# Designed miniproteins, single chains, continued (4): the designs that were tried, part 6

Each design is a single chain, and the fold is of that chain. pLDDT is the mean over its residues in the fold that is shown.

## One batch from the design tools (miniprotein)

Design m12184
Fold by ESMFold2-Fast:
Structure m12184 (fold): chain A 98 residues (1-98)
Amino acid sequence: SEAAAELVKEGNLLKSRGEQTGDTQLFALAAEAYKKAIELDPNNAEAWSGLGNALFNLNRLDEAVEAYLQALELDPNNAEAAGNLKFAQEEHGIEPPS
């Protein structure tokens, strides 16, 4: 969906600004943009990975892990999602599903 792609782009810009400024509200806005993209296109791996990154920056680690797992289900070769999932699991003590 073109609309979903534009929402992912919006989320990416908000996330980037949050990383530059440390503004937690920008990560919250990025998460909402990614959630709207997922509502339009639930198979958008980039939206799930972006949601995971935004939630990780919000210290919502359980939700970030769930979003990264969805991203990897859709795109198993997403190295960023895999790396961030591993880091979140190591810091939070969450084991991968057996």
Scores: mean pLDDT 84

Design m12185
Fold by ESMFold2-Fast:
Structure m12185 (fold): chain A 55 residues (1-55)
Amino acid sequence: VALSALQLLLQGMELLAQGKYEEARELFERAIELAPDNASLNAVARDGLAVIDSR
């Protein structure tokens, strides 16, 4: 469900802002899995993962 994926994405962003990188990574990965066809959500989630991975 897109709403559940959005909730995971927003929570992941909050954790990322708090420096909780491992927890944020898990939530971003789950958000992508729940809404793989949502290009905008995937772009934001992957950007967050890139920040965590220092890519």
Scores: mean pLDDT 78

Design m12187
Fold by ESMFold2-Fast:
Structure m12187 (fold): chain A 110 residues (1-110)
Amino acid sequence: MEDGLTAFKNGDYEEAIEEFEKEAKKGDAEAWYLLGEAYFKMKDYEKAIEYYEKAIEIDPNFNRAWRNLGEAYFKMKDYEKAIEYYQKALEIAPEDKQAEKNLKEAEEKL
């Protein structure tokens, strides 16, 4: 994971994906989440959604995965789905200021 995180920080998303896939296959929710993040940075929002969903299947209380699932739908202009997932993130972590801001931005688009 350290090598994958280093690649991700340097913008080497293809290398990051390769390393995160190895860890995700071990059942690591964080690794599935990071795969979603890498695809999100590459603007592959459909793949980002798939991998965030895998992270929440393993850890249903993974607030960051719920929030970023909403963000991926927001980028796809599915504001109703974005709102739904930001609300879910806030149910899990009511003090998540980023999810609160993202929710307001999505509501302003309706």
Scores: mean pLDDT 86

Design m12188
Fold by ESMFold2-Fast:
Structure m12188 (fold): chain A 75 residues (1-75)
Amino acid sequence: AEEAALAASGDRGTAALKALPDMPVEEQLRVLEDVARGLGIKLTLEEGAPDPAQLREAIRKLLSGELDEIVIRPA
């Protein structure tokens, strides 16, 4: 039951990301962090501005569920 509830929460966050692709980078980071937390995935943001291409790649990997952690490095 708990695992199913956590998965459902992650799916909702994922759907929100897909529904609002034109979100500002800061808002995308907030949604990414919320989804990662819901899925129990460790998110590491290095100091500096995130690379937009790497941010999109992290979102795709989060959606596929392939990672236990996501690292976003500055450009």
Scores: mean pLDDT 60

Design m12189
Fold by ESMFold2-Fast:
Parts: C-alpha cells; structure tokens; sequence
Structure m12189 (fold): chain A 61 residues (1-61)
C-alpha cells in the first residue's frame, strides 16, 4: 500500500488532547501546580510526554 500523508492539524489536535490528559494525570498525582504549568509549556513546545514522564520521575522519584 502507498504511504498515507497525515495533516499537521490532525497531529496538533492529538497533541492538544494528550497534553490535557497528561496535565490531569499530574494534578491527580499531587504534582504542584507550578510544575504542571511548566510541563504543559514543555509539551506545547514539542517535548514528548515520555520525556516529561522521565524528567518528572527523576525529580520526584
């Protein structure tokens, strides 16, 4: 089969939903709001959720 092109807008929408879900997860786990806001900013700048999870585990684990 031919490779399918993905629209950038679809990728952005997926990232936005993932950011919201991740922020909610952090809040439920008792992460300080200041750290949550920083994590959101990093996600908006294109840092992956996996990288942020690793960073948070290093800081709070």
Amino acid sequence: PLPVSSDPSVILSKNEKAIEAFVESLRKNGVPEEEIEEARELLEKGVSIAELEEMLLRLFG
Scores: mean pLDDT 69

Design m12190
Fold by ESMFold2-Fast:
Structure m12190 (fold): chain A 68 residues (1-68)
Amino acid sequence: MSAEELEKEARRLLEEAEEAIRRGDLETAQKLLDKVQDLAVRLAILGRIDAAQEIGKRAQELEEKLKE
């Protein structure tokens, strides 16, 4: 999978996680956010630092909502 495909997949999973949180499906949201964090790490390894930071920050913000 290319870096561009990884970024697109991570953004899609972020949207799915937000929808899961909205419907109260916290277990699904947590699994999606875990996958997003893995993709952010892979993007950073591939040198896509800005995208990795943006995606990771958004995932962290959603994860904090799960802890409330």
Scores: mean pLDDT 83

Design m12191
Fold by ESMFold2-Fast:
Structure m12191 (fold): chain A 51 residues (1-51)
Amino acid sequence: MEEENKKIEEALKLIEQKRYDELVAFMRELYKKDPELYEKIQEKILEKLSK
């Protein structure tokens, strides 16, 4: 589960830095490798952006 938290932090950092091209690539790799983790991270991103 520590890997999950680190991946969430990485995605949020990319958003904060406005590195959207890298975020898209990161999410694409997550979807291929771990679709369950992809769903969790996507939910956290939407949560962050809905402020």
Scores: mean pLDDT 77

Design m12192
Fold by ESMFold2-Fast:
Structure m12192 (fold): chain A 66 residues (1-66)
Amino acid sequence: VKLTKGQKILALTLKLIEEGMDELEAAKKALESMGYEPTDVSALAVLHEYRKHKELAEEALKILEE
């Protein structure tokens, strides 16, 4: 299944949060893993999208872990 970079970032952010990482730190690590600059502004934008699309993040994580 083809995941967008955005969906992979959301999936990784969810995974890291579930592993006990701080939300902002998880978003920064997800961005860095996908080749983006991990800034506070970009991490807050990721968290905004994650909170809006939690179900999409869960589905993407399930696909990523296959």
Scores: mean pLDDT 80

Design m12193
Fold by ESMFold2-Fast:
Structure m12193 (fold): chain A 60 residues (1-60)
Amino acid sequence: GEVEEIIEKAAKKAYELVLEGKEEEAAKYAHSLLKDLSDEEQEEAIEKLVKAREEALKER
């Protein structure tokens, strides 16, 4: 659905930002996304965003 697509795109963008060393910008983007989601959707988004961040940090 639309929410899943938004979360996937957000995770990809967060991954790219962290990989580029823009971790603070990635965090701001993630926070902006989460405020527009329901509690259940936030849980899913946080999980994917955390995984994306950790993977990007491991590649640096």
Scores: mean pLDDT 78

Design m12194
Fold by ESMFold2-Fast:
Order: sequence, then C-alpha cells, then structure tokens
Structure m12194 (fold): chain A 66 residues (1-66)
Amino acid sequence: MKERLIDLVVEAARELGASDEVIEQMRKAMEEAETPAEGVRKAVSVAEKNGLDPQAIADAVARRLA
C-alpha cells in the first residue's frame, strides 16, 4: 500500500520534471512518515519548495489512478 502510493507520487513528480534530488527528498519524506496522509503532505511540501505546482502533482497522480 504505502510503496504503491510513494511510486505514484514519485512518478507524477518525475513527469513534471522534478530533479533526482527532489524526487529522493520526496521519497524519504513519505518513507519516514508514520501515515500515508502525512507522507503525501510532506512530499508535496518538498515539491512546492522546489518550484513544483502541488495541484499539477495531484492531477498527475489522479490521472494514474484512473
């Protein structure tokens, strides 16, 4: 469960042009979080601080779930 969510968020960020360093920070944030919701919130915060649009990430994840 948690691994699949991490993969979906990481692939969405990669599609949006996130650097390998940003992707690694997002993955670590999700892996270290106690809950999936906390992990997603922290990963999105990392992406936003590095210039990625949180809404674009959410849209890319939703597209992969459809």
Scores: mean pLDDT 78

Design m12195
Fold by ESMFold2-Fast:
Structure m12195 (fold): chain A 70 residues (1-70)
Amino acid sequence: SKLEEEVEKKLKEVEEKIAELEKKGALTPELKKKIEELLRKAEGATSYEELMEKLEEILKLLEEQKKKFE
């Protein structure tokens, strides 16, 4: 399904951005904790729509952190 494909794409994007920030030393303990909390909530998602929403929230936090280090 289209939504399943979008979820897979977003999950890979999240993984890549986390790895990039970690490599740059830009992943603060506070951000890491917040991401872990959101990932835990994503694991509890009952629908692909809910999962997408949580993944988008994580991506927003990662993008914001990247901008602070650029």
Scores: mean pLDDT 80

Design m12196
Fold by ESMFold2-Fast:
Structure m12196 (fold): chain A 80 residues (1-80)
Amino acid sequence: SVEEIIKKVEELVKEFLEKSKNEVLKEVLRKALEAMKSSTDENEILNLARGIAEVVLNKSKDEKLLEKAKEILEEVKKAE
């Protein structure tokens, strides 16, 4: 469900903000999460969730963050 995807993305971003030293990337992900939480459009929410997860997959080396990002991408794929 979209609500489960939102919750997983919030958890991913929270953990990324706690572990990362990349201030620019933290700002990008925080803004993307706020945009997602303020949206009422399911397609926009799914696109933002995908984008957040893809950024984490491409920029993080933390195995737990990578696992969470992969889970989000699978949930987005199922919801499309």
Scores: mean pLDDT 84

Design m12197
Fold by ESMFold2-Fast:
Structure m12197 (fold): chain A 59 residues (1-59)
Amino acid sequence: SMEELKEKLDEFEKELLRRYLAGEITPEEARQLMKEFLEKLLGRKLSEEEFEKIKAELS
């Protein structure tokens, strides 16, 4: 469901934020990791346009 997807994404975003604050990743790397995570959850590749639309829906 979208709620389960949002919960998994929120958990992953918290992990990415911790890594960013620790100086381990850049904002660009965090964005790419989030896109890859969503692709894995959905079982398909995403275009940049699709990724932006999904992010907007989950905001």
Scores: mean pLDDT 81

Design m12198
Fold by ESMFold2-Fast:
Structure m12198 (fold): chain A 62 residues (1-62)
Amino acid sequence: MLTKAEALSDEELRERARRLLGSDSPDAVANARITLEMLDQGADPRLISQGLAAAETKAREH
């Protein structure tokens, strides 16, 4: 296990994206799919986390 308190877990980000896929917001669902694709491509987890947080906020507003 390579995760620390300050490190972002790939599995944690994937789990958050999977929860967002169940959202009532089509925009949030689209962002969740993009997040999973970016994680599969090895994109920067910090950048992914920022985008995912924005999508989660939009899901809550709807």
Scores: mean pLDDT 71

Design m12199
Fold by ESMFold2-Fast:
Structure m12199 (fold): chain A 61 residues (1-61)
Amino acid sequence: MISESEIRAIANALGVPEELRDEVVKRVLEWLEKNKDKITSEAERHRLVAELVRKAIEELR
């Protein structure tokens, strides 16, 4: 299961500014909740989290 700390770690690895990390984590969790039916495996969930983190940083500039 993806935790907030794991999402934060991915955001940090992708270079998300510290000031935006809480908002990125919040948005990724909301998007995962809305798309739970599309997540069929833990590997797909990990990949989707990385994609959603990248999307969040593009929107939060």
Scores: mean pLDDT 73

Design m12200
Fold by ESMFold2-Fast:
Structure m12200 (fold): chain A 57 residues (1-57)
Amino acid sequence: AMPEYEKELAKKVLENYKEDPVFKILSKEEVEEAIENAKKNKVRIGEELLKRVLEKK
């Protein structure tokens, strides 16, 4: 189970991550901002997923 804020963030990231070959929908800046937000909220799983998404950029 995940906290509500982590579920929303993870779902958003996973949806964009599934479209990794068509990653143009989520800008690099948006991913970086999401990572920063995850760090502030101590959402480690969300942060890890977002970092992996950023690496594919």
Scores: mean pLDDT 61

Design m12202
Fold by ESMFold2-Fast:
Structure m12202 (fold): chain A 83 residues (1-83)
Amino acid sequence: KEIERGVADIYRALGIVSAKRGDLDGAIKDFEKAIEIYPEDARAWVDLGKVYLEKGEEEKAREYFQKALEIDPSNEEARELLA
């Protein structure tokens, strides 16, 4: 749905800003909201995984990167982060 995708994009952008500011918990909340609204956006799954890597939760991050590749096998960033 067009509106839902747009709202999810806004939450993803908010999560990116939060992560850049060092608010990892805020970033997780925003990325989780984006995924709740539009779970087919592989980019949001990659962004969530990157935040968990920064928190030192490598296994959880790997799970999210794998999910991103299940959604979009051509996602270069997820492939690089799993290597």
Scores: mean pLDDT 84

Design m12204
Fold by ESMFold2-Fast:
Structure m12204 (fold): chain A 92 residues (1-92)
Amino acid sequence: SITVTISNVEVISPTTVKVNYSASGSPPVTSVNLYIQKKGSKEKTFIARTTATSGSFTISGLTEGETYLFYAKATGSDGSTAKSEPVEVTVK
């Protein structure tokens, strides 16, 4: 089975965050998608994709003072998927 985790979300400016993630398992992970949701909104938006199994996404253009939820979805070479728990961050 595969797994994906957002280890932390670092606020680097009032409008920009760095989302650190790791994905692993068997079969090998082939991609990781990042999603964003504004707290209190029903909509989850796809914002970034990578083929690296670990690393970071830098997300800019956020609204100062707003709270966001980030979650990741990993896909394995067999088409299996795993989702991270959401990580909440307030940018300010």
Scores: mean pLDDT 86

Design m12205
Fold by ESMFold2-Fast:
Structure m12205 (fold): chain A 74 residues (1-74)
Amino acid sequence: MEKAKELTEKGKELAKQGKLDEAIEKYREALALDPDFAEALENLGEVLEKQGKTKEAALVRAVAERLRERQAAE
């Protein structure tokens, strides 16, 4: 969990610098460690939208929303 969060924070820093491809790579690394890490999916979706990858962004955001619902229900 902590490692996935660390990778997500690095992704956010890269996205702030306009390094969208590198940010996506960090978010995907975070999700490889913790596939249920909704924050990484949310940030991945935002970056994909900024790149014009609307279909991929919509899919990722749908997964993130579903995970948030499950986490809130617990």
Scores: mean pLDDT 80

Design m12206
Fold by ESMFold2-Fast:
Structure m12206 (fold): chain A 82 residues (1-82)
Amino acid sequence: SAEEKKALEEADKLAREAGEAVHEGKYEEAIELLKKAIELLLKAGALEAAAQAYLELAGLYRSMGKEEEAEEAEKKAEELLA
């Protein structure tokens, strides 16, 4: 759908910006960008892309020492692909 395509394009942009923020050590900014991407993807029904974004969020939480939050994000990814 047009909504799904637009959400995928915007989420891809946000994911790239999150990667740049991680490279600069701006982990909280990267988390907010990934969460925004996930919200857009879920609203558009792009479940596989949303699951992938949750896995990226989990990796970022682990880089910050937030293991419990990382496990929650991984669980969300698994639930979307079930």
Scores: mean pLDDT 87

Design m12207
Fold by ESMFold2-Fast:
Structure m12207 (fold): chain A 64 residues (1-64)
Amino acid sequence: MKKKIEEIKKKGEEKLEEARKKGASDDELIQLIGETARELKALGASDSEVAKVASELYEKYIPP
């Protein structure tokens, strides 16, 4: 389970890095974070694990 969570997180990070490099809007980056969260939920990750990953991606890629 942890290995698959890390794989989904890494895939989400790669998508966010590519989108940011192409000049994606903050709204588009937030949408990609939401997609990663939904994939984690579908995998059976706990709500706390999903929230943690989403929060980490938000803080890393979305400026305040």
Scores: mean pLDDT 79

Design m12208
Fold by ESMFold2-Fast:
Structure m12208 (fold): chain A 66 residues (1-66)
Amino acid sequence: TPVEDVAAALVRFTGLSEELARELAKAAIELLEKGKSLEEAAKELAEKFGVSLRTARFAVEAAEAF
């Protein structure tokens, strides 16, 4: 599924736990489906999950790729 693909990329490239990566992947996909821009989605994810903007942006970009 797109969630599993995005979560796998997050674990591989950012070192996040599988659980956190899966939650971040779900949230990134949902924000994009709601029509949020990459920058808006990244900021919301960074604030909600306490991750860096770079990590959040990577999650959104990965979600767009799948």
Scores: mean pLDDT 84

Design m12209
Fold by ESMFold2-Fast:
Structure m12209 (fold): chain A 76 residues (1-76)
Amino acid sequence: STEMVLKQLEVVAETAKKHGSEEVAKKVEEYLKKAKEDPSQAIAELNKAMSLVHNSLSDEQVDALHAKLEQTYAEL
């Protein structure tokens, strides 16, 4: 569902804010904002955020993000 995708984007934004640079955090926040403004783009914006985070964070931080996304999915 769109709400699931938006919740995943919120988790990615939180991770980027804690572990990414200010530029990465700001860009992920921008993707989240666009997804909220146009939910039809939510999957595309999530894919952009995940790609940016994968290229910007360490493998350990990316693995931790995937674990948190799985937990978020299980709660919904």
Scores: mean pLDDT 82

Design m12210
Fold by ESMFold2-Fast:
Structure m12210 (fold): chain A 63 residues (1-63)
Amino acid sequence: SLIDLLKLMGEQALAKGDLKTAYAVAKKLIELGAFEEAKEIVERLKEAGMDEKDIEELEKMIE
């Protein structure tokens, strides 16, 4: 499914340290209503040191 492909894309981006791509994937998952999958990527982005402002933006979209 599209959600499964996005999850794989996000995991690959995080493994490479490509936080911009992982952020874009999380945002797309939120748009599709895949909040559980999006939350997993958001937590990993926090651990990877993404800007707090960008994390807050994603978290507001999940609420």
Scores: mean pLDDT 85

Design m12211
Fold by ESMFold2-Fast:
Structure m12211 (fold): chain A 66 residues (1-66)
Amino acid sequence: EELRDKADVAASQGKFDEAAEYYDKYGEETGDPLAYWAASIMYELAGNTDKAEELRKKAEELRKKA
């Protein structure tokens, strides 16, 4: 998956905001809760706590399938 690969590369380079955007897009296209969870962690590391919280909740809801 191209978006996931781009996210992984950005994260490995410490580009957490860029990595978060790619993980978020990957989650949007696949519905994978782990992608949103990864994006949440990356936004937290980038200092964007509002986006991190939003995506964390989205990941939890998808994971639970309540």
Scores: mean pLDDT 80

Design m12212
Fold by ESMFold2-Fast:
Structure m12212 (fold): chain A 57 residues (1-57)
Amino acid sequence: LEEARKAYDAGNYEEAVKLFEEEIKKNPTPEAYLLLASAYAQLGEFDKAAEYGRKAL
């Protein structure tokens, strides 16, 4: 999770998506889904952002 957050904070949203997806495979949490949704929104993929945002609930 920390490595994915670091990539997100650095503006490396494509890498952040990859790292959050790996984290979710190991430990699916509402926080990880919310951060993945935010990364997709930054990439302009709003449909995926909405889908993963709903999974965070």
Scores: mean pLDDT 81

Design m12213
Fold by ESMFold2-Fast:
Structure m12213 (fold): chain A 74 residues (1-74)
Amino acid sequence: STEELLEKLESIDPEVAREVREVLASLSPEDRERLTGYLGRVLEAAEAAGYSPEDTVRMVRHVVTEHLRRLAAA
């Protein structure tokens, strides 16, 4: 769920969790669900790859930015 994702992000970096919460709150329910699912998979991949918290934060920010660009282009 979105809340489970945000709790996981907060354990990594409270600032990135706040940024993601703000972005998700601005999206439609459908886009929020889509981004939540994508970020969940990204966090799983980062954990499997042994990413540092700093690398994980950079990847999350990149994914969010890319998702917003795709929405703007649609």
Scores: mean pLDDT 83

Design m12214
Fold by ESMFold2-Fast:
Structure m12214 (fold): chain A 60 residues (1-60)
Amino acid sequence: MFTFTFTFASPEQAREIAAEVREKYPEAEVEVQGNTLTVTTDLPVEKAIGLALRLIGDSL
């Protein structure tokens, strides 16, 4: 089990990224709190790393 927390520039951006995560990783539990996105997942390590890198890239 992995949990990632990312803070974005706006609540709208957080919701857009949450929707993309839900579409690409439907097995992940996704929560949005303002401009903060929390993702909890049981994905294999390789996929979890890929998800984390994508979220970091989207926050740049």
Scores: mean pLDDT 72

Design m12215
Fold by ESMFold2-Fast:
Structure m12215 (fold): chain A 67 residues (1-67)
Amino acid sequence: SRVEALARELAEQIKEKGSAVSEPVPRSDVPRIQELVREMLPAEELGFSIGQVLGEPDKVTLLVRRK
C-alpha cells in the first residue's frame, strides 16, 4: 500500500542518514506510518514530529530522527 511504501522509504533514509522527512500525508495515516517505521527499525530509538502543510489542514509532513 502507499502507507507501507512510504514507511519503507522513511526507514531506508533513517538507516542511511539518521533522519527523514515525508511528503505531505493525511493526519489519519500518521499513527500507522509511525508504527510501521518502528517495526522496520526495532533497534533504533526514534523521535517523531509533525509539520503543518500550508493550506491543507488535514495533511502533515512527518519528521523522523534517531535520538
Scores: mean pLDDT 85

Design m12216
Fold by ESMFold2-Fast:
Structure m12216 (fold): chain A 56 residues (1-56)
Amino acid sequence: VEELRKEAEKYRELAKSYFDKAQQALKNGDTNTAIQYYKKSAEAAKKARELEKEIK
């Protein structure tokens, strides 16, 4: 249980990191890089949610 909670937190931080990188790429005009980071952010967020559902 504790390990799943820790892993969910890591995926949440990872999702936030990817989202920030996507925003930075958009500001630099690199739309393709931004799209890739948005997808990675969404995947990490989904993984965190799945882990949270297993905890409860």
Scores: mean pLDDT 81

Design m12217
Fold by ESMFold2-Fast:
Structure m12217 (fold): chain A 70 residues (1-70)
Amino acid sequence: SSALVYEALQLEAEGIRAIKAGDEKKGIELFTKAAELARQAGAASLAERAERDRELVEKVGAKGAYEILE
């Protein structure tokens, strides 16, 4: 579904903004939702990106992720 892909992209972008604002919990929640919607839509590369970004934040925190996360 194109609507699910669009929503997943919006959640991914919101997740990045949350991390850059220092909100680890919100960023992780948003990346998790983005990955779920991307998988439902069949957007495998977007799901993998969202999962990777979530894992990065969980491993190094928001401050560590700020320098790496696009």
Scores: mean pLDDT 84

Design m12218
Fold by ESMFold2-Fast:
Structure m12218 (fold): chain A 77 residues (1-77)
Amino acid sequence: MSMEEAKEAVREAARILEEAAKAAKDPELAEAARRAARELLENVEEAAEEILKAGGREAAERMLEETRALAEKIAEA
């Protein structure tokens, strides 16, 4: 996995959280999701480096799975 691919995974995670924030009925959970997305976007390079150190593609796939699971909980709350 390249640094650019890792950065794209971080941006995708942020996008998933932004969509969850729009679907959330709880304004506190919506704000928490938007904050998490912003933090990922502000720290894309650092988050991407952590993905590469943690196993690259497999780490990115796990992060996206965990992000999707969190997004479902936020949207259902």
Scores: mean pLDDT 85

Design m12219
Fold by ESMFold2-Fast:
Formats: sequence, structure tokens, C-alpha cells
Structure m12219 (fold): chain A 76 residues (1-76)
Amino acid sequence: KEEAKKLVEEAEEKLKEGDLEGAKELAVRSLQLLGMPVAAEYVELAVDRALEAGDEEKAREIIEDGIKAARNKIEQ
């Protein structure tokens, strides 16, 4: 849980910097460490699709949702 929290914080920093690929990777890894493989797979695939379509706003939204899910799991 401590490692997942660090990855979530790093993902939030990458989002602020506009590094969507970095933020995705960190969010996916945090979800995997928290035992949320379905959520991790969804974030990976959905962000990749959004970025392929040039929809950076959608990619950011999906990453933010993934970070929120990870934070909620850490608090439980």
C-alpha cells in the first residue's frame, strides 16, 4: 500500500506536467499493486485508445479516475 501511494503521488505530478504516458504507467502500476488488475487493464487500454484518437482530455480524465480508484483502495 505504501508503494502504491507513492506511485499515485508520482502519477498526479506527471498529470500536472502534461506527461500523460508517464501518468498512465504510474496509475496502472499502482492499481496492479493494490490488487485491482481489471481497473489497471481498463486504464491502460482506454488511455491508449484516447491518445491514439488525439483526445488528450479524455486520456487525462481516465487517468484521473484511475488515480481516484487507487486512492479509495488505499484508504480502505
Scores: mean pLDDT 83

Design m12220
Fold by ESMFold2-Fast:
Structure m12220 (fold): chain A 68 residues (1-68)
Amino acid sequence: EKKIEELKKKIDELYERAGEVTSPEEARQLLEEFNKLRIELDKLKMKDENYKIVEYSPYFKRVIKEKK
């Protein structure tokens, strides 16, 4: 529970930082960090048989596509 909340908070922080990024290299680093957090969150969900999946913001997914 607490760790899932922390991961969601970190994802939100990465989204805010994405607005401040000016270089393609920094954008790549943010995408890598986002992927790491996503994988960790997915692992936690897989351990909880009754865990309800919460969808990520469509806007955040759009930001990821734009950075490529």
Scores: mean pLDDT 63

Design m12221
Fold by ESMFold2-Fast:
Structure m12221 (fold): chain A 97 residues (1-97)
Amino acid sequence: MKEELEREIELGVYELSIAVTFSVTWSQLPEEEREELEKLSELERKKALIRELAKRDPETAKRLAEALEKRAELLKETDPERAEEYKKLAEEARKAA
């Protein structure tokens, strides 16, 4: 029971960190850049947001890569498709930083 709660808290912390980072990055972009990103698929838009974050704040992009990697590792057994998506986003963040 304690192990399940600890895992849920850990998953929630990384998920919230990732979601907040994407939301803040999106809100800081000029309207023109947001309009261009809205034309992309969800995955390509997230990759583009990661690249923009890395240009503006490399340290936060590095922290995002770490959070994405941890989230992918935690989801590997329960949601392998989602884990693979997060792994691809983490690789983009590491490449951009």
Scores: mean pLDDT 75

